# Designed miniproteins, single chains, continued (3), part 87

Each design is a single chain, and the fold is of that chain. pLDDT is the mean over its residues in the fold that is shown.

## One batch from the design tools (miniprotein)

Design m11208
Fold by ESMFold2-Fast:
Structure m11208 (fold): chain A 86 residues (1-86)
Amino acid sequence: MTVVLEVKGADEQARELVKQLAEALKKAGANVTLKEEGDTVTLTVEGADEGDVLAVLGVATQMSLQGYELKTKVEGETVTFTLTKP
């Protein structure tokens, strides 16, 4: 499956968390793409296993507890976690 983490209105702490997640997943052998476009940071994991999904969900949950609004969308084989700063 494909897992997408999209962070809108990302501050420096949020960017650091997503970058650290991307590096950890890459070291574990995951196919990871990280894009920074203005204030939006998008992490895409193609061919994600259950461990990859749980790692992304863990970071999304952490950011939600820090005040970001979390929305989850499932379309076919793609799960998207969108975090928006209020």
Scores: mean pLDDT 85

Design m11209
Fold by ESMFold2-Fast:
Structure m11209 (fold): chain A 99 residues (1-99)
Amino acid sequence: MSEELQKAKNRIKELVDRALAEAEEATKKSPREGARVAMRGFTEIEVLARSAGIEKVANVARDAAKRLADLYAQGKSPEEILAVAREGAAEILKAVDEV
């Protein structure tokens, strides 16, 4: 594994942790704001992963962001939004470790 790839993986892990923490805080204000913050964070992770050539991670992040966008549109509960955000974060971290 290259040093450049390891740096990209570490940056993605930092962005996942930040996105999840910011989403949890935003959900205290409103469920929709929590979904919106998590969706933006996962979209940023998709862009970074795609730029780094880690297509598996980019695809997982894209799918997680799409699930959150659907919940945002449906007005789902804070518990459902946070559960999907946490599942998405876990899937992204797993995909990063499999690269």
Scores: mean pLDDT 84

Design m11210
Fold by ESMFold2-Fast:
Structure m11210 (fold): chain A 72 residues (1-72)
Amino acid sequence: SMADEIEARLRAIAERHAWSPEERAVLDALIEAMRGLSDGAREEILRNLEDLAARDPEAALAAARHLTRVLA
């Protein structure tokens, strides 16, 4: 499913950049916050987050926290 794919991709980011359990909890909150969005909006957010994480993992984590607040 799209939800399973999003979860797998976000977990891959966290593992690749050695994020802590506390930092991984931010991604879990983001996954839940994105449940109300269209598939296109989720994919766009995910792609932007993956691109940002590859360049600046700390900025990606900050963006995930911000998005979770905005979407809640």
Scores: mean pLDDT 78

Design m11211
Fold by ESMFold2-Fast:
Structure m11211 (fold): chain A 97 residues (1-97)
Amino acid sequence: DREEDIRNLRNLGFSDEEIEELFEAVRNKDLEKLKEFGEKIAEKLQMVHNEEDEARLTPEQRRAIAEVLLRDSKSRILAIALAAAEGFSVEELEELR
């Protein structure tokens, strides 16, 4: 799990320092920091999948994707950050894990 999360974050272009900061934010339930990282993750994912002027994902679609990732993904750290950016509370994030 942890090695897979680190690998996925590196593939998205995050530094080892940023990855450590994200893990620390998850441990400390730092919702503000998790939202910041989630916005960066969402931006990178949108650039990869919608670069050709295709319709960008709506906030509702991003929220639905984040919920699925929280429930089914082995990349939980990415899913937690993305869900925080979409407005999930600490309580909701804990329930969906």
Scores: mean pLDDT 67

Design m11212
Fold by ESMFold2-Fast:
Structure m11212 (fold): chain A 54 residues (1-54)
Amino acid sequence: SPLLEKVRDFLVRRGGRPVTIEELARELGITPDEVKEALKQLNAEAGGDVIRVE
């Protein structure tokens, strides 16, 4: 989905640096809930935690 692709691309551009859900939501112009959903889907695809939800 376009949302998952945007989240993935943002994380790649950050080079693995820590990022918060709120920072992702602000930078991508989406809600924190949409970020959480996208991260859950990305974690399922990657077979592990890409980012921890605090």
Scores: mean pLDDT 69

Design m11213
Fold by ESMFold2-Fast:
Structure m11213 (fold): chain A 76 residues (1-76)
Amino acid sequence: MEEEILALPASAETKEGIRLFSLGKYEEAVEAFKKAIEKDPNNARAYYNLSKALEALGKNEEAKKYKEKAKELLKA
């Protein structure tokens, strides 16, 4: 499942979020992933990466919600 998420094509906003996350800019990464979701609400990769950025910020409850959403989108 994680390899499947990583293999999904990334939108420009998802790529920007991943870049920001790699730089340790977790709050900015969250905003980029939220923009990716606004443009494509079925973007499982954006939900998964949003959950990882939220975990990095210590927002574990919110992160779990988005991780569950990513898994549901992969079942569709």
Scores: mean pLDDT 78

Design m11214
Fold by ESMFold2-Fast:
Structure m11214 (fold): chain A 75 residues (1-75)
Amino acid sequence: MTIPKETLELELEASVYFVAGAVYESLGDYEKALEYYKKAKEYAEKALEIDPESENAKKILEGSEKAIKELEEKL
């Protein structure tokens, strides 16, 4: 089984935005961190629309939702 190219590209985008969110959070820029975690959530959700069983997309979605909730409490 090969991952569809479209799903892989969305998973990669979600991963990149999730890492960017984590970097800005570590710098104390919670507004920028929140923006990037929201983008990570968006791309992870798009990946799951194409492949509902994508373990990577599920993990990024769960991590992004948790980070968004925690950051919104600080903003």
Scores: mean pLDDT 82

Design m11215
Fold by ESMFold2-Fast:
Structure m11215 (fold): chain A 84 residues (1-84)
Amino acid sequence: SEAIKKAIELLDRAAAHAVLEGDYETAQVLIDAIKELSKAKNYEEALKILREAQERVRSLPDSRGKQRALALLDEAIKEIEKAL
């Protein structure tokens, strides 16, 4: 649960920055992922949620928010992988 909390903190930071930059599409993907992570029963489900969010962000138009979101999603994935 601690690793999932860290992943949520990372995504929340990325979402906050995306909102500040007016990148509401990136922010929405991250907010949806946070909601799903809060309901994840195990680390395998958390990894699936994070990887799906990563692919969704990759499909968006290039922006500073997108690049930051991808970096923080990668960090969140690493936090969960360390806890497996």
Scores: mean pLDDT 88

Design m11216
Fold by ESMFold2-Fast:
Structure m11216 (fold): chain A 70 residues (1-70)
Amino acid sequence: SKIEKLEKMLEDERAAIESYRQGIENLRKEKEQNPEKKEEYDFRINVYELALGAAEYVREQIEKKLEELK
């Protein structure tokens, strides 16, 4: 059903968000230990933050659709 497909998509997006958050945390820790590579880590963190923002937006849209259907 449409609801089951959206629930699966929501589960997958939540997993992706958690993965991106973990990636950002790890990069921030590495940046603290390697301040001479700040620009490199800032770039990588920014890429992850863009991916995180996109995933959070998709999650919000799925949640709104599920709320409308339930």
Scores: mean pLDDT 88

Design m11217
Fold by ESMFold2-Fast:
Parts: sequence; structure tokens; C-alpha cells
Structure m11217 (fold): chain A 70 residues (1-70)
Amino acid sequence: LAERESPRLVHFGEEPAAGTPVRAISALTPDGTRVVVVTGADPALVEEVRELLAARGLTITGESEFTTPA
């Protein structure tokens, strides 16, 4: 995580249970602020988040998939 640049973490939807696969989407705002959005790994939710970020002028810089810690 890019702690040095004060990234803003946004949780989309309910917090997933331990051991659940999730997707983290990293994006930049037009002013260069880093934002990380965490969502469930459902493809429809991921696409919805991508569309919302694009509609708000954010540029997606990366995606990561991981399992929530127990």
C-alpha cells in the first residue's frame, strides 16, 4: 500500500467475511489523489465500480485480488 501518498480507502458494500475473495481497485483523482476501492470479487460489482470511477473522472491505475484475513 502506498502509505507515503496518503491513499484514501473506500469500502464498497458490506465488509466481507474472513476468508472471502475481494478485489481492490486503485485509482487516481484528477488532482492526483490516490484512492483504493475494495469490493467483493463478483464481476458485476467490479464492473459497476469501474464505471462509477470512470464517470467521476478517476483513472484506474491497478487491480488486485486477495482473500480477507481470518
Scores: mean pLDDT 67

Design m11218
Fold by ESMFold2-Fast:
Structure m11218 (fold): chain A 92 residues (1-92)
Amino acid sequence: SILQEIAIVLRLIGLELDGATVKVEVEGNTVTITIGNLDEAQKKEALAIAEMLRELGAEVEVKVEGDTVTITASNLPESLLELLKILAKELK
C-alpha cells in the first residue's frame, strides 16, 4: 500500500523532528536506515518502522547498539525505494 509506504517515511521524518538523527543509504535494492540519539520511546518507534517494512514483504535485519538502531531492508516495493532515495537526499 502506498499509504503504508508514506506512513513509514513520515515516521522517519517524525523521529528526525523529535531529535533523533536519521540517515538513509540506498545501495541497489538494499536500504540501510541508521537512527541515532534515541530514547527508549523513540527506540520502540524505530522497531515499529522495521516491523512495518516486514509487513510490506521486505527482508529486514535490525541491529540495536546503545541509542542507535540500524535497519537493513531488501526486497522493498519500488515505490518505497524511490521515496527513501528522496528522503536520503533531504536528510543530507
Scores: mean pLDDT 87

Design m11219
Fold by ESMFold2-Fast:
Structure m11219 (fold): chain A 65 residues (1-65)
Amino acid sequence: MEKVEPLIEKLKDKDPQVRVEAARELGEIGDPRAFAPLGAIASNDKETDPAVRGAALRALAKIAP
C-alpha cells in the first residue's frame, strides 16, 4: 500500500497542522515522489505558515541524496 499519495493530498489541506504532519511523514518515508510537492510548498510565497514551510524543508533534506 502506497501511503505517499494520500500524504501528498494532505499537503493541500486547509489545516496547517495537517500539512505539517503530512510533510513530516513524507520525509520519514523518503519516497522521491514527494520531492516535487514538498519543494512546491517550501518555495510557495502563498504558504503563510512558517511551520509548514519548515516541515517541508526538513522533509526535502531527508529525501534528497
Scores: mean pLDDT 75

Design m11220
Fold by ESMFold2-Fast:
Structure m11220 (fold): chain A 69 residues (1-69)
Amino acid sequence: MDKAFENLFKQLDVDGDGVITEEELREYLRSMGYSDEVIDEIIKKYDVDGDGVITKEEFIKVLREEALS
């Protein structure tokens, strides 16, 4: 298990409710220097349920996959 990704999620999930919004993820990725086009593709991978909310499990899985690209 990647504790580093879990710790990153905790920093974004200030309320500790186990979820982050697409807006929070979009702002984070933009701050990392990603283009809006790349951000849209990443968000599509995270938005498994289509409700605009990203769970810790979804965040970690996609982040690990993207790290290999």
Scores: mean pLDDT 70

Design m11221
Fold by ESMFold2-Fast:
Structure m11221 (fold): chain A 86 residues (1-86)
Amino acid sequence: MASVALIGVRNEAARAAELVARALSTLPPGPAAVVIVDNGSTDDSVAAAVAAAADAAEVVVLRGDSRDPATLAEVEELVRALRERS
């Protein structure tokens, strides 16, 4: 089964690569996916996080407020689908 890492970002371009690398380093060996939840960034946080993850894992970007129940429901369905794919 694929391992899924969930990463929230908002205006953290300078730390996005570090956050992604840390998350990936905690995953077990095997297929992996990274779900990036963009909380309305106005900088290059999403681009930096995608670039850091793309060589190591399948990357999915979701835009929304991670505290919004609707966004959380979308994240839960996406994580479930990614885990069921492998």
Scores: mean pLDDT 73

Design m11223
Fold by ESMFold2-Fast:
Structure m11223 (fold): chain A 58 residues (1-58)
Amino acid sequence: GIDVIKLNAEHEIEELKEKYGISDEEKEKLIREVHELLDAGDFEKAAELFKKAEEKYK
């Protein structure tokens, strides 16, 4: 369900923090934004946001 998807998104964002040194504030912001998009049913936008964040910190 959506809760499992949110948990998986949180884990992926935590991995980005570990790999690229994202701040706690940036991590929390990304988690919030992804969760808001998932709650709205905007799965494609959630995926795009994650991809843009990864490319930004890469």
Scores: mean pLDDT 79

Design m11224
Fold by ESMFold2-Fast:
Structure m11224 (fold): chain A 55 residues (1-55)
Amino acid sequence: MSALELGTELGKLKKEKLAQGLSEEEAEEIVNEYAKKFGLTAEQAERLAVREAIA
């Protein structure tokens, strides 16, 4: 998975979980867990998701 695709998927996952009524904290934990499968830190995952929202 490319960094662009991963950032998009992480952003979608967070939005979906928030839309389902999960808290920001719960959504962040799920996104962080998913990102760890690809060797990313929570900070790196968040930066990728933000970059895709801006780009």
Scores: mean pLDDT 69

Design m11225
Fold by ESMFold2-Fast:
Structure m11225 (fold): chain A 68 residues (1-68)
Amino acid sequence: MQKDNLISLAERLIKQAEEAEKNKDYATASLLYEAASRLYLQAGEFDKGQELKEKAAELKEKAKKEEA
């Protein structure tokens, strides 16, 4: 699979994650950032992939706290 295709898909997922985050849907935003992270890691963009993984983890914790 071409690196450009993975990054383009990841960028679309990040846009959807940002929209979910703006709507305070932290659970959905977390899942979308996690998916984008995996695509960046597969594309060899390890630093960006790790940043998105950490962002997803933070939003997942927010989702749990808002539910409680």
Scores: mean pLDDT 82

Design m11226
Fold by ESMFold2-Fast:
Structure m11226 (fold): chain A 71 residues (1-71)
Amino acid sequence: MAREEFEKLLKKYVEVAGKETRELQLQAASYVLSKAVRDGDREGAEEVIELAEELGLPEEVIELLREYAEK
């Protein structure tokens, strides 16, 4: 579910920006993670963090996302 929301949001960002960038991937991941945390969806939050690791985001960014998910 969270992966589908990420893909849909990233697609919309790419349609506006004209290309997929690391910054857009991070923005989409952060938005979906924020929504999952707000909704109490722990499973969705974990899926977003796993997705960020699969995308190869820097370890420091992944650590910040994990800290945010635990709030």
Scores: mean pLDDT 75

Design m11227
Fold by ESMFold2-Fast:
Structure m11227 (fold): chain A 71 residues (1-71)
Amino acid sequence: MAEELVKKAEELFEKAIELARAGKHEEALRLMKEAVRLYEEANKLEPSVELVTRMVGLQLRVVGAIVDAEL
């Protein structure tokens, strides 16, 4: 169950990064928030420092893509 949540969250993060690169930052942030929610749900079921670390890294990638697109 937790693995399915993580997989879906990672798919949403990938879409968010692509939207951020395209300059659609509001939509990218919306998908990022949904992905974070799924990661948090997975972590509640099976706590993992590795999951939290991956989630933070993916969030930073989305934000970085938004900042780069605005420059």
Scores: mean pLDDT 80

Design m11228
Fold by ESMFold2-Fast:
Structure m11228 (fold): chain A 66 residues (1-66)
Amino acid sequence: GEREEILREIGEKLRYIGLGVEGRLLIKKAKKLLEQGKISEEEAQEMIERGKKLIEEAKKKTGAEG
């Protein structure tokens, strides 16, 4: 019933919130590794793009920013 639907929505929202956090951490990690000279600018850009995609997916699914 309605209770199962609410629990499913909560579970989905928590998963997408997790993806948003993961995306932000990936971007921060890429910038930090680039500053430390541990990765190339190209590798950092790829990580940043992946992080942005995760954040966008999270936003679309949670409805946080239309």
Scores: mean pLDDT 79

Design m11229
Fold by ESMFold2-Fast:
Structure m11229 (fold): chain A 70 residues (1-70)
Amino acid sequence: SPLEEQARLAERNAEIAESNAQYYKDKADTLAKTDPSKKDEIDTLKGNAGVYEKAARIARETAERLRAEL
């Protein structure tokens, strides 16, 4: 059904956003340990992680809502 397809797309979008958030968190953590003087770069990586965390949450909420309609 179209609803099942939309739920699957929302789940995929959530997984991609979660993966991107983790990537930026890992990069920020690594940079903070290897070169803490790069504060602006670390803050940018943390900011990017936050954006993807929010996107992942919205996508998960959308997927759950769509699944509840099935």
Scores: mean pLDDT 91

Design m11230
Fold by ESMFold2-Fast:
Structure m11230 (fold): chain A 108 residues (1-108)
Amino acid sequence: MLVEAAKEALREASGEEAELATEARDPQGGRTALAFTAGPLAPEHARALADALLEAGLVSAEDAERIERLGVGHLAIAREVNGRVHTVVFRATEEGVFEEVLTRGAPE
């Protein structure tokens, strides 16, 4: 399951279990799964991320509220496009920037 790929990559990159995991249809096609750890992302940056994910249809309103409340330490994105799974893990910085720390199954 795509969400399990996101959770596994998140554990490998962060050493922590997911506080929240979701799976949704990608507007670009395919499926997208997200997994998050709680973290010190500033409330304004957590809100901006939650709003963007909600507008993209990747999280529910309840999930967006959890992201805003808990912040984000690490974010794993697993995406299935044309039968291929590509997983990326980002670490949130204090400045609200997401730095890529792990990639699996990159397209050729």
Scores: mean pLDDT 76

Design m11231
Fold by ESMFold2-Fast:
Structure m11231 (fold): chain A 71 residues (1-71)
Amino acid sequence: DPALEELRARAEELIRELRELAKELTPEIREAIRALEEAWRRVEEEGPSRENVEALLEALERLEEVLRKLK
């Protein structure tokens, strides 16, 4: 699934950048990571659906916003 492979690559890059920038994980960063992990778990357990993929995209967007605030 090209869309899921793209989202996975994006998630891995965001998490890598967060680990490089964050000397300590704040509650906001931890919440964003947990939301992404939960959304990804839903896709893995239930299979990709419109709702699950949209939730995953929203979690990625939130993590990107948290990263932007750290830069």
Scores: mean pLDDT 74

Design m11232
Fold by ESMFold2-Fast:
Structure m11232 (fold): chain A 74 residues (1-74)
Amino acid sequence: MEETLERVLAALDRQIAEHADDPAKVAILNAARTRLESLLEKYKNAKTDEEKQKVLDEFVQVLHDYQEALLAAG
């Protein structure tokens, strides 16, 4: 799972590079990246499977939130 979360961050870094000419989308993607990076660190530091699952739920919510923000930005 940790490797999967790291791959998601790497994919987001590629999206930031692809949208480099769009400052509004870059700002949205950078905000999402910061939140996801923080959640990855929480996942690594989680002591129980319950805590890890809670972090994964928050991770999924962040993915949905930034996708909606990108759609709203055009």
Scores: mean pLDDT 82

Design m11233
Fold by ESMFold2-Fast:
Structure m11233 (fold): chain A 77 residues (1-77)
Amino acid sequence: MKNEEAIKLLEEAKRLLEQGKKAFSEGNYDEAIKLFSEAARKAYEAMKVGDEEISKEARKLLFEAGQYLLDAEEAKR
């Protein structure tokens, strides 16, 4: 049951990350920041409730979202 929730959170995080990448490529940095922040939050939730394998995947997503978040914040300057 908890792994089903974690999988859904991972799927949401992946969608948000892809939406954020699209917003970033379009120069919509404020939108990209919001989307990457939400992706990181969902990945963190998945890491907390998932098993070891899901937590590994979530940690990678969290790191990737964090890197894009920093890039978007710098680009907004």
Scores: mean pLDDT 84

Design m11234
Fold by ESMFold2-Fast:
Structure m11234 (fold): chain A 76 residues (1-76)
Amino acid sequence: SDQQITDQRVRDTIMSIMTQEISQYGRQNGIPQSQIDSIIDQVNDTINQAVNDGQTSDDMSDIGRDTMDRLMQQAS
């Protein structure tokens, strides 16, 4: 449906932004590339789960941001 296509594009946009932020933070804080990749994968999995659970685009963004912030703090 048009709604599902929109949600997929929103998901891709959120992941693009988060991937850039995680990569920048990781490089600045000396986090190994393997750990940066792991954080990106975990955030992506969390957002995909939110999509599958029927969460709104706003909730998806909030869930992704919270997960990203927590994992980045733990990695530092």
Scores: mean pLDDT 77

Design m11235
Fold by ESMFold2-Fast:
Structure m11235 (fold): chain A 93 residues (1-93)
Amino acid sequence: SKGSSDLSNLEKFQALVEQAASLADSDGLISRETARRFLRSLGFSDEQIDELLGDRESLSLLELLELLLDYAVKIGGISQEERDEILAAFKAA
């Protein structure tokens, strides 16, 4: 429910990861149920969420970020190069 801003794609994904981090358990994992609710809040349909999560019972913040980045490439929202740069920045942090 947030409008477009002049934030970079990296900053947008950083905000999403920070929001998702508040939902992670003490082991740093997000349950399938919690991830489903989070993705639904971002406007994903139940069908899209099931395709994104696949057979995952839980996922890390990096796994969730990778799924969101891969989806953004698929819909033409970002380039493959931007996807790789954003993921590398999070892995280095």
Scores: mean pLDDT 77

Design m11236
Fold by ESMFold2-Fast:
Structure m11236 (fold): chain A 67 residues (1-67)
Amino acid sequence: MKVTVTIEAGPGAGVVIVSFKNSGGVRAVELGPEPQTKTVTFEAPEGDEIVVSASPKIEVKATVERE
């Protein structure tokens, strides 16, 4: 399935980790020091659980869409 993760970050450099629990995939998304929005798209097996983890020093809103 196609998975789109939109990451909206406040000020502060950091990393967001996107993990696929059943397939064991991990992707790191690096954020610069300025407020920014990053969109990343992945191919993942259907029914995989997606976990998004952010550095505790940055304010992050993550939206996950599955198609």
Scores: mean pLDDT 75

Design m11237
Fold by ESMFold2-Fast:
Structure m11237 (fold): chain A 81 residues (1-81)
Amino acid sequence: AEEYLEKAKKYEEEGDLAKAYLYYGIAYAEQGKLEKAIEYFKKSIELSEDEEVKRDAYIGLGRLYLQMGKEKEADEYFEKA
């Protein structure tokens, strides 16, 4: 969690908001703050032109929806990755 928060802040300082939001999503997911993690992953996807960043964010969303018992929504996000 702390490692990913530090990485997120570094990308934010460098102006890479898409990567910053990806790592904020990962950090909040590890903390069990599922709704906040979802919000940041969605923001990362919205801002990113990088297919790797989008893929990682979609995988993150899929995993979070599985944790919430929303298997169908999780499958849709994994398919987009």
Scores: mean pLDDT 84

Design m11238
Fold by ESMFold2-Fast:
Structure m11238 (fold): chain A 73 residues (1-73)
Amino acid sequence: MKTEELRKRIEELEARLDAGEFIDPQEFVDIAEEAAKLKDLETIEEVLKLAERYGLPQSVIDHIKKLKEEVKK
C-alpha cells in the first residue's frame, strides 16, 4: 500500500536521525509531496512534526504546511 510505503520511509528517516545522521531536507519534502498526492493528511502532519523536531529550515517547514492546506481542500 502507498501509505505503508510512506510510513516506512518516515521510520527510516527517524532511525537515521536517531543514529546521528543528518538528512537532506529534500527527503522530507519528497515524502510530504507524495503524501499530498495520496491526500494522506496524517503522513504530512507526521513529516511536518519530524521536520520541526530536527530544526529544518523554515522554507521547508512552510512548504510542507502549504501541502497540508492544499490537501484539506
Scores: mean pLDDT 78

Design m11239
Fold by ESMFold2-Fast:
Structure m11239 (fold): chain A 62 residues (1-62)
Amino acid sequence: DALRAQGQAFIQQIQASTALSQDTKDAYIQAITSMMNRPTVNPAVLQQSLAALQAAFDAAQQ
């Protein structure tokens, strides 16, 4: 699943970040993991949620 692979790649980016506190990293990882592990997931909603978290993560690294 391309969206699952995208979520995993995003988790790796978050773990590799040197700009964010561990608490902030844990919050993002928990949010991504929670979204990917939901029993009912609309792929469009998952993609939008991942894009929103990516944008928030990028902004937080500024």
Scores: mean pLDDT 76

Design m11240
Fold by ESMFold2-Fast:
Structure m11240 (fold): chain A 47 residues (1-47)
Amino acid sequence: SHMEELLKKYREEVKKLNEEAVKSTDPETARRILERYERLRRELGKS
């Protein structure tokens, strides 16, 4: 289903974002990563 595919993509994106977050201690980068998490949550909410 569409929801199952979104959840799978969400899990993969979260993993990638987490890896990027641990690589950088830059406040700007951390804030942008949080913004991307928020966008992913919104996508799931819309479905």
Scores: mean pLDDT 72

Design m11241
Fold by ESMFold2-Fast:
Structure m11241 (fold): chain A 54 residues (1-54)
Amino acid sequence: LSAEQRAALDAAVETVRKNVDVVAEREGLSQEEKDELIERNVRQVEAHFRERAA
């Protein structure tokens, strides 16, 4: 990844974590469900950035 893409990826990952926290609070998700949702979404974002970099 370029420096710009890396910075964008980091920002996207932080946005995912914040959004999941908000959703988890509103939907009443458990800690386990929240952690799993964050992990899956982060992996998807990372995969998307790597695919676009290719």
Scores: mean pLDDT 77

Design m11242
Fold by ESMFold2-Fast:
Structure m11242 (fold): chain A 62 residues (1-62)
Amino acid sequence: AEEYFNKGLEYFKQGNWEEAIEYFDKALEADPNFKDAWYNKGIAYGMLGNREKAEEYFAKAA
């Protein structure tokens, strides 16, 4: 989980939102309770202009 999350953060820092989401999804497949992965996935969808998905994933991070 943590290895995939850290890889997602590297893409996130580069502004590669789609690739960041792919790695956050891999982290969440390993640990569905990984709140930081849900939160950062929400931010990435927000940056892509998908407010509805951002809201869904922020709710899972809470």
Scores: mean pLDDT 83

Design m11243
Fold by ESMFold2-Fast:
Structure m11243 (fold): chain A 107 residues (1-107)
Amino acid sequence: TITITQSPTSVTAKEGEKVTFNVTASEDVNGQVEWYKQKEGEDPELLIKNASTLVPGVDSRISGSGSGTNFSLTISNVKKEDEATYYFRNTATAPATWSNGTKLTIE
């Protein structure tokens, strides 16, 4: 089983700031990784696939980067609507492995 570590576990930002979430995988995942946004009481929304491919309809302020064992999600010019928990998912192995996520709060 591949271990996924996401940091930080929580972050508070002001509107207009840039936030970055970082992930380390215990083994190379060949970029077969996804990023999700989950608001309280809602299903997870897919934001990024294949490490850096933005899903159609997702805000262009959001970007994914990284390869091998190190990945990041960046949200530029954060807005109140970006408040959510953000999760990373490894799909390179079965079963798929989820990170513990990062909770984003906007002041």
Scores: mean pLDDT 86

Design m11244
Fold by ESMFold2-Fast:
Structure m11244 (fold): chain A 58 residues (1-58)
Amino acid sequence: MSEEEKEALKILSKPKVSDEELLSLPEEVLRKIARDPSLPFVLRIRAHEALKGKEEAK
């Protein structure tokens, strides 16, 4: 797992994550997490929500 993925998982694993923290994560890393079936469902949902937030910010 890359360093960027490790940091992203650490942030997404927090009980509460701010929108600012989610938006700070790279889209590529969020897509990898969202599509990884080995990761907990909750983390994948959070990655999907972050991606939607980034799309709205474009």
Scores: mean pLDDT 73

